# Designed miniproteins, single chains, continued (5): the designs that were tried, part 13

Each design is a single chain, and the fold is of that chain. pLDDT is the mean over its residues in the fold that is shown.

## One batch from the design tools (miniprotein)

Design m16422
Fold by ESMFold2-Fast:
Structure m16422 (fold): chain A 73 residues (1-73)
Amino acid sequence: SALLSRIKPESVLDELGPYEFLEEVEIEGEKVKILRVGNQLYAVVEKGSEELVRALYEYEREKGRLFTILEKE
């Protein structure tokens, strides 16, 4: 799925170095952690789904912020 191809593994964070925890939000009943590495924002999810990616697109639109989506391994 093209939507699922947007999701990257959380191990990407190991290559980027230290991150800052900004907030935890609830999107479609799922807890999503928002992290920052430099000027880039990351949304960490437990399990990716097309529904969650769609909800994150709406959240990005509402907040005017772009995230790289990461899934826990």
Scores: mean pLDDT 76

Design m16423
Fold by ESMFold2-Fast:
Structure m16423 (fold): chain A 58 residues (1-58)
Amino acid sequence: MEKLRKAEELAEELFKINGLDISLERVADVLTKQFGISRSQALEAAKKAKERIKAELE
């Protein structure tokens, strides 16, 4: 639970810094390296973060 929440927070920061055009795979790679979560968990966290940031910009 806690690792996934922190992964989503880092993913949101990555999208804010690099823009929404950064690939989900690149974001997921950073999350797996930082938190030791699975690739599937990292991709899910990245997708959730991207949708959240998109909603904030719209």
Scores: mean pLDDT 80

Design m16424
Fold by ESMFold2-Fast:
Structure m16424 (fold): chain A 74 residues (1-74)
Amino acid sequence: SAADEESRRLMAALEEALKEGVPLGEYARNSLALRLMRLRDFEGAEYVLNLPVADISPAEEVLITLEILRRAEG
């Protein structure tokens, strides 16, 4: 389904960002997990919620979330 494809793209974008050393704060982690839950990727959401959180500013967290979402759009 379209949701399954969107979920795969989001997970791929997130995993690539993590490999590049992009820090994931609490806001970014929770926002991405909620998006995966809306796409019915419950395994992906659980994976994301168990990732360690970095102590970064709220503005940086929003920018990181935006970057990952843009990567997922292609």
Scores: mean pLDDT 84

Design m16425
Fold by ESMFold2-Fast:
Structure m16425 (fold): chain A 86 residues (1-86)
Amino acid sequence: SMALEKEEELIANSSLEEQKKRAEELAELLKEVRKLIEEGKIEEAKELLKEYFKKTLDLDEEKAEEYAEHLVELIKNGELSDEIGE
């Protein structure tokens, strides 16, 4: 049981650092997506999100496209805010 407890502690510490890094990467991605949407580059914003979801969440092409389209519409309509970190 002590060996399992130490493994779980190492995994938890590793996961926290990984989660922080992923959150920062997502925040930067959302800034770029908002910028592309402001410029009218909707398809480019959608493709950027689709590639992120495919790589990060291991989603197939169809599901990644669905999630990307949904998130782009939320940003476009002003329904998503990323000022939580300010």
Scores: mean pLDDT 69

Design m16426
Fold by ESMFold2-Fast:
Structure m16426 (fold): chain A 93 residues (1-93)
Amino acid sequence: MAEEADPDDPVLLTFKGMEYYNKGDYDKAIEYLEKALEVAPGNPFALITLAEVYAKKGELDKALELARQAVELNPDLPIARATYEEIEKLKKE
């Protein structure tokens, strides 16, 4: 499915962002996740993973704002609330 595996597919971009996040390559993770959000701004997994990446970089204000957006756009998704609470705890330190 080479033509259906669009390089701008938000699911594929989010998956690549998660892969780079797990490898500790935060700059590449941000690149892929921001591109995923350009294609699908409400993608909860892209918002959540990007929030986690910024939290790991110490950009807690930006991380918290992204996690807040994930919660507001996806109120029924438990992982969005969990990510927001974890980042908020980091900011309180």
Scores: mean pLDDT 79

Design m16427
Fold by ESMFold2-Fast:
Structure m16427 (fold): chain A 90 residues (1-90)
Amino acid sequence: PAVALTPEQQAALDRFEELQRRIIALLKEATPDEETLRRLEEVAREGDAAVERLREALEAGDQEAILRELRVIVETLERILEILEEHKAR
């Protein structure tokens, strides 16, 4: 049975997909240097923790926690995009 996503959850997922496409495009244009890669790894660890909490929220059916963790994941992707755009501008 499809429990439809809330509009806020759908918006977070749409933003996630947009950010992933932009990140992949930037990675194809320029290979990150060691410093940029280190910064990306630091942000990615926060994203991984949010994904784990999202899995727990999904198993619990906690709609508010699902939205919170989706937003944290989106924020980590926005930070990754910012780091890659700064790298490309150099």
Scores: mean pLDDT 80

Design m16428
Fold by ESMFold2-Fast:
Structure m16428 (fold): chain A 67 residues (1-67)
Amino acid sequence: GPRLREAARRIGARTGVPAEVVEQSALTLNRELGKERALAFILAENAGVLTPEEVALLRAGLAEEPA
């Protein structure tokens, strides 16, 4: 949804990863694992890379996706 897309755009702008790749990876993980495990996986894979603000944006974006 729009909040996850905004999170992906902000993360992409800082990290140089295409926003579409960030969004699609998060959506795929959400479909496979559910939102809590998807977030935990993303945080583990990107340990020390994401800022606290970006983590909050990802959490809020995933919370608005269907369960």
Scores: mean pLDDT 84

Design m16429
Fold by ESMFold2-Fast:
Structure m16429 (fold): chain A 69 residues (1-69)
Amino acid sequence: LQLSQQGGQYAQQGNYVKAAELLIQAAKQSLQQGDFDTASSQLESAGKYYEKAGLTDKSKELFQQAKSL
């Protein structure tokens, strides 16, 4: 299962909220595996999708979380 790939598909369909949610799930799995660099990138991408969806506060939280990794 590649949650980041599924996130990309939802983004292509314009469903940015679903795209962000899948990337957050992918980031959680990356963190469980100790892959902080991948998790940071996935959270940053999720933040960008929330921003496209107009969810600015959620976007900012994800960007801050990504920077803390």
Scores: mean pLDDT 81

Design m16430
Fold by ESMFold2-Fast:
Structure m16430 (fold): chain A 60 residues (1-60)
Amino acid sequence: MSGEEVKKAQEILKALGFYDGEIDGVLDEKAKEAIKKFQAAAGLKVDGELTEETKKALGL
């Protein structure tokens, strides 16, 4: 279940220019860094996690 949401987040972050890694469904250090950059840009709490607020902002 979590892997598909992570892949969607990676695809969106890559399209937005925050992530340049592989779409593998793994929340590694690089993916978490991309989430933090997105959260900072969106005015959300910067924690590097796919919180409900972060998912909603990504359109998930």
Scores: mean pLDDT 80

Design m16431
Fold by ESMFold2-Fast:
Structure m16431 (fold): chain A 82 residues (1-82)
Amino acid sequence: NEKLISTAQFYVKKLNLKGEEKILAAAVVQFTKGAIPSLKSVKVSIKYIKKYLKNIGAEGKKRTVKVLKSYGVNDALIDAFS
Protein backbone atom coordinates (compact mmCIF):
# COMPACT_ATOMS: atom_id res chain seq x y z
CA ASN A 1 0.00 0.00 0.00
CA GLU A 2 2.77 2.53 0.87
CA LYS A 3 4.53 1.84 -2.46
CA LEU A 4 1.25 2.29 -4.39
CA ILE A 5 0.53 5.53 -2.47
CA SER A 6 4.03 6.88 -3.25
CA THR A 7 3.65 5.98 -6.95
CA ALA A 8 0.21 7.65 -7.13
CA GLN A 9 1.61 10.77 -5.37
CA PHE A 10 4.33 10.97 -8.06
CA TYR A 11 1.70 11.03 -10.85
CA VAL A 12 -0.55 13.49 -8.96
CA LYS A 13 2.41 15.90 -8.63
CA LYS A 14 3.79 15.46 -12.19
CA LEU A 15 0.36 15.77 -13.88
CA ASN A 16 -0.84 18.52 -11.46
CA LEU A 17 -4.04 16.56 -10.74
CA LYS A 18 -6.82 18.12 -8.63
CA GLY A 19 -9.85 16.91 -6.70
CA GLU A 20 -11.24 13.51 -7.70
CA GLU A 21 -8.58 13.06 -10.42
CA LYS A 22 -6.10 12.31 -7.57
CA ILE A 23 -8.30 9.35 -6.52
CA LEU A 24 -8.49 8.22 -10.17
CA ALA A 25 -4.67 8.27 -10.39
CA ALA A 26 -4.53 6.08 -7.26
CA ALA A 27 -7.02 3.63 -8.81
CA VAL A 28 -5.00 3.50 -12.08
CA VAL A 29 -1.80 2.79 -10.11
CA GLN A 30 -3.52 -0.04 -8.17
CA PHE A 31 -5.09 -1.68 -11.27
CA THR A 32 -1.77 -1.57 -13.18
CA LYS A 33 0.33 -2.32 -10.03
CA GLY A 34 2.41 0.73 -10.97
CA ALA A 35 3.44 -0.77 -14.33
CA ILE A 36 2.33 2.26 -16.41
CA PRO A 37 5.36 3.38 -18.47
CA SER A 38 4.47 7.06 -19.07
CA LEU A 39 2.72 10.16 -17.68
CA LYS A 40 0.71 10.30 -20.94
CA SER A 41 -0.63 6.77 -20.32
CA VAL A 42 -1.79 7.73 -16.81
CA LYS A 43 -3.47 10.90 -18.13
CA VAL A 44 -5.26 8.94 -20.91
CA SER A 45 -6.41 6.26 -18.41
CA ILE A 46 -7.88 8.95 -16.12
CA LYS A 47 -9.71 10.47 -19.13
CA TYR A 48 -11.29 7.11 -20.04
CA ILE A 49 -12.31 6.37 -16.44
CA LYS A 50 -13.90 9.86 -16.18
CA LYS A 51 -15.88 9.15 -19.39
CA TYR A 52 -17.02 5.79 -18.01
CA LEU A 53 -18.11 7.34 -14.69
CA LYS A 54 -20.04 10.05 -16.56
CA ASN A 55 -21.80 7.43 -18.74
CA ILE A 56 -23.01 5.51 -15.65
CA GLY A 57 -24.03 8.69 -13.76
CA ALA A 58 -21.29 8.34 -11.12
CA GLU A 59 -19.50 11.70 -11.54
CA GLY A 60 -18.40 13.59 -8.45
CA LYS A 61 -16.06 12.67 -5.58
CA LYS A 62 -18.55 10.71 -3.41
CA ARG A 63 -19.97 8.65 -6.31
CA THR A 64 -16.51 8.08 -7.83
CA VAL A 65 -15.26 6.73 -4.46
CA LYS A 66 -18.28 4.39 -4.18
CA VAL A 67 -17.76 2.96 -7.70
CA LEU A 68 -13.99 2.53 -7.23
CA LYS A 69 -14.48 0.74 -3.88
CA SER A 70 -17.00 -1.59 -5.59
CA TYR A 71 -14.25 -2.49 -8.10
CA GLY A 72 -11.86 -3.33 -5.26
CA VAL A 73 -9.77 -0.15 -4.96
CA ASN A 74 -8.11 -0.21 -1.55
CA ASP A 75 -9.69 2.03 1.13
CA ALA A 76 -6.26 3.20 2.37
CA LEU A 77 -5.36 4.34 -1.17
CA ILE A 78 -8.67 6.21 -1.63
CA ASP A 79 -8.38 7.83 1.83
CA ALA A 80 -4.82 9.05 1.07
CA PHE A 81 -6.15 11.01 -1.96
CA SER A 82 -9.63 11.99 -0.76
Scores: mean pLDDT 78

Design m16432
Fold by ESMFold2-Fast:
Structure m16432 (fold): chain A 67 residues (1-67)
Amino acid sequence: MDKEFEDIVNVSTAEGIRGGPESARKASQEMRELIEKAKQGDEKAREEWERLNEESRRVIEEHRRRQ
């Protein structure tokens, strides 16, 4: 699958776990904007995208482990 889509889903899922559906939707939108900037050559946007993806994966893993 498209890595960009997977990263958006991961951020959305993690923020949904922390703040519910509205947080998930907002995070999805913000991540899409961040990815677009990174694709335009914004190195800080790319670093933030990678950081958010790593944090999101950790949040999802911890949540699944607690269930």
Scores: mean pLDDT 81

Design m16433
Fold by ESMFold2-Fast:
Structure m16433 (fold): chain A 69 residues (1-69)
Amino acid sequence: MPRVVTDEEIEKLVKEDIAADPSKRELLEKLKKATIEKDEEAREELLKWAEENYGPETKALLEKFIEAV
């Protein structure tokens, strides 16, 4: 099977963390702008932020998530 387990597990973890931590709501708002509004600046900023704080793996996951929406 494809690596669905890894992707889904990370997504669940991020969503749980976002729900519990108010500061993560800002990340969620940026994600909405990058996906729903197709804001190129928001997308670039989000991916850069993710790479700097969580590393290239998280950047790749967010990039895939944005493309999937």
Scores: mean pLDDT 62

Design m16434
Fold by ESMFold2-Fast:
Structure m16434 (fold): chain A 89 residues (1-89)
Amino acid sequence: MEVSHSSSTVNPDGTVTDTWKLSKPAEGRLILVHTSVETGEVLGAKTFPAGSEEGTLTATTPRPMPVQSSAYLEKDGEVTHLASHIINP
């Protein structure tokens, strides 16, 4: 399963939006997570059902900060890391 990043936006209100697109429908549950690069704190997470072709996560940051955006696939109780990137303020 391949994930391609389609867009990311840092908003003036302290929210960070990221959209992940898949090369084909998800074979399991798609999990998106935003974490603080500095602390490892989870800032936001969202899950999408099997068959999803894309997912969007918007999460609040307490201040302008680097955010790691990560995509995972959960299938048959196994979680596979697909991709990550860093969104800078």
Scores: mean pLDDT 81

Design m16435
Fold by ESMFold2-Fast:
Structure m16435 (fold): chain A 56 residues (1-56)
Amino acid sequence: DRVVEELRKQLASLKIISEKDRKEIEELLSKPNPTVEDLMRALALIQEAELREKLA
């Protein structure tokens, strides 16, 4: 899935993210058929981490 691939790339670019959040995102993206809710949760966690990195 193209969306899953893009989210994996975004996760890989993050320098500041908690191990807990990283694992949650990886688990969501590792599902064989992630739901829209799973993808939205992963995106939200990635965006929160990116915002924290910019504000740090």
Scores: mean pLDDT 80

Design m16436
Fold by ESMFold2-Fast:
Structure m16436 (fold): chain A 102 residues (1-102)
Amino acid sequence: SLQAQIDAARGLDPELKALNREAVAAGDRAFVFGRSTRPEIRAYLLEKARELIAEARRLGVDAGFGLSPTQEEEDTMSVEEIKAKLDEQYERRLAELRRRAA
């Protein structure tokens, strides 16, 4: 469990990796996997990841989620368009968490 979360975090941007390490250290069984080459997108990913981990903790459920733009989206879309796509992923992951808790 812990080792699987650490291994997943190894592929993340340093800020997401740090967030996942904090969650694991707090005893959370939830993590978010995501990457972006764009600093504004990484900051937004970190914000959404923190919200998902907090919700998983509140609900007491184990969860691992991917939140990432595709390479094509990074190359062709604006920051605001990518944020909108990440919001869609975020809402889907929230619904999944709440379904698991029900």
Scores: mean pLDDT 69

Design m16437
Fold by ESMFold2-Fast:
Structure m16437 (fold): chain A 64 residues (1-64)
Amino acid sequence: MLEELARRLFHSPGPEQAAVLATLPPEDRERVLRLMMELGVKAVDEAVKRTVERNKKLKELRKQ
């Protein structure tokens, strides 16, 4: 599945990503890149949510 491949490549070093992407047909390469971008957006959103929750708890501890 291309989703599984995209997830694996997202967690792989850059040189490995480039090598694997070079072996894929153009259509599959484009799909994998799309899926990797979606994973990146979700990862950033998750990190932001965690930071907001942590800051909210810290502010609560400093409230009256």
Scores: mean pLDDT 76

Design m16438
Fold by ESMFold2-Fast:
Structure m16438 (fold): chain A 91 residues (1-91)
Amino acid sequence: SELVKRLEEVLKEELELARKEGEKLLEESLEKFEEFLELLEKGKERTLEYFDKLIEESSGELKKELEKLKEKFEKEFEKLVEELKKKKEEL
């Protein structure tokens, strides 16, 4: 699905930008870094709600593609947060 491919590209870009911002904040301000992690978790919750709504409103192959993209997003997000937390521990 063209829609699913565009969503995947946008999400990939947003996660990469979040990673770079998190790394920058970790170097500059630990307090702002912690606030940023809280904002990322809230953003994740909103994104998952959006996926759930799209999945409910879809059927057939599109529904399956959206479910897979949702699972992929959750895993990539968890990996991002874990990597950022590990970098903090190395300070």
Scores: mean pLDDT 86

Design m16439
Fold by ESMFold2-Fast:
Structure m16439 (fold): chain A 77 residues (1-77)
Amino acid sequence: LSPELQKELDAAVLILEAAVILVSARKSNDPKTLEEAIKRLEEIKERAKQIDSPYGEQAARFAEDAIEEVKKKLEEL
């Protein structure tokens, strides 16, 4: 794989991981599950920020939006 293609794939995997966590969080009303989801999404955001490319920026934005959604749900419980 070219370095650029590897960065795109790495970012896509992070978006997929974040999406799976987000979908699971949407189905849960357990505060501990939501807190764990936020922590995992924050870790994904930091990993995405290490990808020096527009793909990494896109993945980081996706994770940040997911974090905000889960935080809002946790506050509404």
Scores: mean pLDDT 88

Design m16440
Fold by ESMFold2-Fast:
Structure m16440 (fold): chain A 75 residues (1-75)
Amino acid sequence: MKATKRTPVLEALRLASEGKYEEAAKIVDALPYPRTPVAGEAIRVLADYKAGKVSKPDFVAAKTILKNLGIEVPE
């Protein structure tokens, strides 16, 4: 939904597209539940991959989810 300023979810997606997965995950984590559960979970997986908590296939799956939503993220 369009708003006069970006919603927290849109800001998180912008940060993820810039490769700032940790910052994007902080915004998602500040929500009681991800407003966009699929995108929010994907952002968390990207941050967990940088922390060494998940495997590369999980990272690729999360990247694919965001790409399907029109958001491309770097490696």
Scores: mean pLDDT 69

Design m16441
Fold by ESMFold2-Fast:
Structure m16441 (fold): chain A 90 residues (1-90)
Amino acid sequence: MEEVRKKAFEIAVKALLEAMKYEEDLQAILFLIGQVLRLIGLELDGASAEEMIEKGIELLREALKVVTNPKAKEILEKAIKELEELKKEL
């Protein structure tokens, strides 16, 4: 389960960082940074694989409400689907 937890963290963080490259709105960028910091906090607190996947999906869905760039939305939506598929391995 350590491997699944690490994959969930990497999928979520990578998606937020990639989406950030396509955003021009500073408030949206700062929100995405906040979501990355929340994921780092979960990792440091020793979150389970299931918790990391569920919180990852939640944080990415919150990010989707804030991002304006279509490419950023595509990146986040793809990552949410990847996390939903990863949940099937639990």
Scores: mean pLDDT 86

Design m16442
Fold by ESMFold2-Fast:
Structure m16442 (fold): chain A 95 residues (1-95)
Amino acid sequence: DELLERARLPVTPVGSFADRDEAQRLVDRLETEHGQNAALVETDGYYLVLASKDRSKEEMEAVAEYIRRSAEGRGPGDPEQQVEEIVRLAKEYRE
């Protein structure tokens, strides 16, 4: 359950934007209006917003950094494929 919830909430993109300011407004809204921790991932040509109710801000930033690094290695990747890798790393990180 925890791994599935983490895969759905912190790594599932809430929004994807060509404009950084628009993405940042969504991050701010998620944190101020919805009480979620959110992170912005800057990748080649877009800005991805991730959110979670159950993850800390530090965990969200670590997830965002992992996605950004993965995208640098393989170009514009499918975020859904990165979810499985992040779930595995999140389990190892907590161990």
Scores: mean pLDDT 61

Design m16443
Fold by ESMFold2-Fast:
Structure m16443 (fold): chain A 87 residues (1-87)
Amino acid sequence: MEELEKLDPETIERRRQLARDIAGALMKAVQSIAEWLEKRQKELEEKGIKLSPRQQALIDQVKADAERFKPEAEEGLKRIREETEKE
């Protein structure tokens, strides 16, 4: 039960650490995906490899999704920090 877990300082600290780790991993994943896509697209252009319209549309969509997800991930991180600070 959550009330019993609240009385254990070690369990509270482990939950806080897990929340921070999850938030950090999500932010890092979003950034890494965006950076990898940009680098890969540039490498393909430098090699003269022409992407198909479908491949280009998929890359553009993933980039757009990553940019949209960044604000949501940042807000999620803020909420997690606020929740862990309240305990």
Scores: mean pLDDT 66

Design m16444
Fold by ESMFold2-Fast:
Structure m16444 (fold): chain A 80 residues (1-80)
Amino acid sequence: SLREFEERVTKLMQELLKAKTQEEKEAIMERLLELAEEAGVSPETLAEFRELLKEAAKQKDNQQAAMLVSLALSKIREAS
């Protein structure tokens, strides 16, 4: 459901802000992508989401990474 998706996303965003390593950030991005796939996001929207998550993972600043993830999530919400 949308509520369960939002709750899991919120927890991952909190983990992203606390991430200490590139490996941790990449793992969080993979979990976000899996949640979007499980939620039934279209392949087209999922491809755009994946690209934004790759860009987020490259950010040294966790707040900037979180901002890009928020943008990616907005794309999913707009497509829903």
Scores: mean pLDDT 82

Design m16445
Fold by ESMFold2-Fast:
Structure m16445 (fold): chain A 77 residues (1-77)
Amino acid sequence: MQARIAELQARIAERQDIIDGLLRLGLSNERVSDEERERLWPLVGKGGSVTGGVETLAQAQAELARAQAELERLLAE
């Protein structure tokens, strides 16, 4: 049980980091490095269009919500 909870917590932390990174890329007026952009895309999924970042963010948020729901289910049992 503890190992499963730890795995879900790790997945939640990873998804949260990706979401934070994408929000920084999308909402910040700062010039982000190509290295940071390349690091984030493989983790969140494939954005093959000019709108790919928005779709990728939505996907990451959906995955975070699913992982959080699964964690809550396990903690309730």
Scores: mean pLDDT 63

Design m16446
Fold by ESMFold2-Fast:
Structure m16446 (fold): chain A 66 residues (1-66)
Amino acid sequence: MKKLKAIGTRTEDGSEVEAEIIVTEKEAKLVYTAEDGTVIEVPLDEETFKKVAELPEGSTVKMKDL
């Protein structure tokens, strides 16, 4: 299992947001906390999974590039 840091910007105010990408041998998922405190896990598609699987542990990725 490999963990990456994801950063993005909110469309509403341009503020930076942080999330985590968890990569396994079978899949990758984006994990973030919504404004109401709910933890949301979003499975990434196969193409995005292939891209993040090539990155080393602890890499930072921009959400706009996913």
Scores: mean pLDDT 75

Design m16447
Fold by ESMFold2-Fast:
Structure m16447 (fold): chain A 74 residues (1-74)
Amino acid sequence: MELPPEAREHLRLAAEHSLAGDYEGAREHYERAVEALVRAGVPEDEARRLATRELLVLMGVPEEEAQRLADEIA
C-alpha cells in the first residue's frame, strides 16, 4: 500500500520518537500521519489501521504480525 509522503514522514518520526522512549512525541507524529491520510481520502478507521501497521513495521515488528495487530483495531 502506497502511503502519501507526508504520512510516511510522520510515521518515520513517530517510530524514531518511540524507539527513543519519547512516547508523547511518537503519539503526536502518529496523529499527524492519520490526519494526512484522512486528508488524502482514506476513511479514519482505515487510516488508523494503515498508520498502526506501518509504524509497527518501522519499529521492527514483522509485516505479517503488524498487519494482524492493526486489523484487531477494526
Scores: mean pLDDT 80

Design m16448
Fold by ESMFold2-Fast:
Structure m16448 (fold): chain A 89 residues (1-89)
Amino acid sequence: SEAEKKFEEALKKAREAVELARKAIKEKDIKKAKELIEQAKEKIREASKLLSEAADLGISREKILEGIGEILRAIGAVIDAELELKKRE
């Protein structure tokens, strides 16, 4: 269904945000690391929008909670990356 496609895309974006945040931690160039963190934040915004749209289209409560969990995981990864980067400044 359209709702399921938006849900799966939301999970994909949240997981991409985690990978970008992890890449930022390993990035030696501070400017590039900051750009990766901003890309991760954009993926979190996209994931949140897609999950909201999937919810409006009638995705199950169980899937909504799963999507929220994946987004919270991505937010945590971004916070970890920002804290690590701040130690380098």
Scores: mean pLDDT 91

Design m16449
Fold by ESMFold2-Fast:
Structure m16449 (fold): chain A 57 residues (1-57)
Amino acid sequence: SRARAEEIKREVLRESNEVLEKHRESGDDETAFRESRKIAEKYSPQLRAAGSRPAPR
C-alpha cells in the first residue's frame, strides 16, 4: 500500500541521514555514500513489495 511504502521511505531517509551525520563528523563522505546505498538496497525488496499494488481500486 502507499502508506506502507511511505513509511519505508521515511525509514530509509532517516537511516541514511543518520549515517551521513555520523560520517560528516569524521569527514568520510565516501563511506557515508556507500552505507546509504546499502540501506536503500536493503529496503528495496520491501519497497517493491509495498509498491507492487496499484492505488486502491
Scores: mean pLDDT 71

Design m16450
Fold by ESMFold2-Fast:
Structure m16450 (fold): chain A 62 residues (1-62)
Amino acid sequence: SALKDGEAGRKSGEAPAAAVAAAGAKRNGGDPTLAQEGVDAGYRGDAEAAVEGAYRAGLSGL
């Protein structure tokens, strides 16, 4: 996204970040339900807080 684009801070990697977090959490023996939540939130890319929460929780559990 660009500096002045409405996507700044909303579509700045939330979807791919959630997908990576979900895959990482599952591979490292994380919670698959948490991974699914991260992917679901990132797939829509609307709930940045949800994506961030799932991402941090998944990786922090490693």
Scores: mean pLDDT 50

Design m16451
Fold by ESMFold2-Fast:
Structure m16451 (fold): chain A 75 residues (1-75)
Amino acid sequence: SAARSARLLALMERAGEAIRRLREATAKLPPDEAQRVEAEARELLGRMVAALSAGDFEAAERHVDELERLVERAE
């Protein structure tokens, strides 16, 4: 449906923006902190992809929310 496609696009745009901000933030962090933040981000992205594959948009949105909060803390 158009609504589902719009929701997917919005989630992908949010995830892409968060990844971009994360790369900028981790470039300024000590190596140990950068590795920890990158590992957490990879786990959240993996959970988002798994949720989307299962058709669970609410779970995918929660994982994107967690990713965005992780990025904000790293900035």
Scores: mean pLDDT 87

Design m16452
Fold by ESMFold2-Fast:
Structure m16452 (fold): chain A 100 residues (1-100)
Amino acid sequence: GDDEQVQRTLDAYREAMRLLQQKDYDSLLERLLAAVEAGDGFSVYGMLRAMVDYLLEKGDYDSAGQVDYLLSKALSAIDSGDIDSAKEYVRQAVDIAKQA
C-alpha cells in the first residue's frame, strides 16, 4: 500500500545517509542494485535523494546535480521495465558520490 511505500522511501533514505557518512559505498551500491532488481522505485528514490542531499551538504553542487539527473533517469528506466539501464544509472551515481 502507499503507506508501506512511503515508509520504505524514508527507511531507504536514512540507511543510505548512514552509509554515505560511513563512506560505505559498496553496501550502498548493493542496496541500490537490489532495489532496482525488485522494481522498487520508492527505495531507489530514497537512496538517490539521500546522495543528492549529502553532496549538497558538502557544497558539491555539480556532483549533486549529476546524481539528481541520474535519479530521474533511473526512476524512468524502472517505470519502463529497463532494469539494466536503471542498474547502470545507480552505479554511475554511486561512483560520482564516491569520487566527490
Scores: mean pLDDT 90

Design m16453
Fold by ESMFold2-Fast:
Formats: C-alpha cells, sequence, structure tokens
Structure m16453 (fold): chain A 100 residues (1-100)
C-alpha cells in the first residue's frame, strides 16, 4: 500500500471511530503518546491477525499528531524505540512525516 493510501485508510478509520464509537475514540485520544505506543506494542506482540485495535490506535496517533504537530517528533522517536522492527510502526512514521 502507498503512503497516500495509508493516510486515506487511517482517515476513514478515524471518521468511523468518531461517528460509531465516540466515547471509545475520546478515551484513545485522552491517552498519552507513551500509553498509545504501549497499547500498539501489546496488540502487535499478542500475534493475533484478527485484532482491530492496532489500526484504531494508528488512526488515533495520526489524528493526535494532526491536532498537535509538536508531538510528531516525540511519537516518531517513541515508535523507533519501542517497535524498531515493526512494519506497522514504520508505516505510521512515514504517514506522520508525510503530514508534516
Amino acid sequence: MTIEQDIKVLEAIEKVLRETFPEEYERLLAKSIDELVEDLKRFITEDSPELPHPADIAAALVDRVKRNPEEADYLIEKLKEELPDSGTAKRIIEVIKKLK
């Protein structure tokens, strides 16, 4: 998938979460970057291909950075530290860089 396609998919997930699960989405946005990255790491390491949570967390992280661009560099460094070998984390980093 291209970075442009990843951006569109994450924006679509964000919209669905805000419209369908507003309270759950607000709880995700209220978490610190550290907590969201730990949640993402946990879901990735549970090795379940059916877990929707990694994509939801990715959408929330990207939305948060759009609202607070000053957090972008911190998030990129945290993802590199906690998930250095994760293809999912690398795609999130590239999306954030494209939106800067």
Scores: mean pLDDT 75

Design m16454
Fold by ESMFold2-Fast:
Structure m16454 (fold): chain A 97 residues (1-97)
Amino acid sequence: MKMTIRVSVVAPREDREKARRKVEEFVRELKKIAERVGVDELKVHPITEQEVDGKMMVTAEMEVTGSQEKLEKLAEEARKAAREIGLDAVDVNVQEE
C-alpha cells in the first residue's frame, strides 16, 4: 500500500526560516521512524514554499510504501512527532493501488 504524509507550517514572511527549520526537523524525524518501522520505500519530495494570504506556507510531502500495519504505525508515530515539533498541519492519506 502507499501513503502520503504532508506537513505544513504557516508563518509571517520574516519567520520563513523558522518555519522551514520545523519542517526540516520533521522530515529528519520521519526518516528515522520509517527506518525503525521498516517500510519498503520512503520518498521525500523537495520542501516547497508558497505565499498564501500574505503569509508563507512551508510544506513537506513524503510518499511511503509498505504493509498496512507498518503504514499505520508510521502514521501514528508521525502524528506524535508533528505535535512534539509544533507543526500547524499534518495530513495523512492512504491510497489503494
Scores: mean pLDDT 81

Design m16455
Fold by ESMFold2-Fast:
Structure m16455 (fold): chain A 94 residues (1-94)
Amino acid sequence: MEFEKEVEKMLEEMSKISGTELSEEEREEILKKVEEEVEELFKNGKEELEKSSAPSPRLAELAKELLELAEKGKEKAAEILRVVVEGHKLLAEE
């Protein structure tokens, strides 16, 4: 429920900026893609921490938070999504 609400809020922000409306099918496709990206980041986060240093201190903190959420279980998917969205915003601001 919260996962869907955060994605929906993101889509509303995008719609306000672009002035375009997204269909229910398009919203479901975006939700599925975000869920797949979250799972990939969940897996890659562990490897990234082991192999190399993050490009910025904030990204390193997000990776650590993602790993803590991973250890606490997949029921934290909504919090993982929040961390992913914050990471994308930080990359866009740099």
Scores: mean pLDDT 54

Design m16456
Fold by ESMFold2-Fast:
Structure m16456 (fold): chain A 111 residues (1-111)
Amino acid sequence: SLSTQLSIQSVGERFHSLSLIETARFAEKDKSWLPSEESLRKAAEKERQAGEDLYKQTGNEKIRDGYLEISDAYLKGAEAIAKGDYDSAIKLLLETSKLELKLSDLLEEAS
């Protein structure tokens, strides 16, 4: 059901958020833990596509906008990596984790 799909995606966003927090924590001590520019750009594309696909099924603009905000944050992270601004990249991973938690709550509310 759509309700089950939204619940699964909510849980997925929540656990991914925790993974980003841990990645940022390790990256503060060792920059090799930072994702590549390419991986962050791929993550941005996946989030945007997921948001558009759910919008087609639900008509829920808040959910779509949540996915688009996460996508934008990943692109800003990729730009920081490309510039060698690793401290800004870490801050953007933490900001992305907060956006993923916000989206998790929206998906749970809609389920």
Scores: mean pLDDT 90

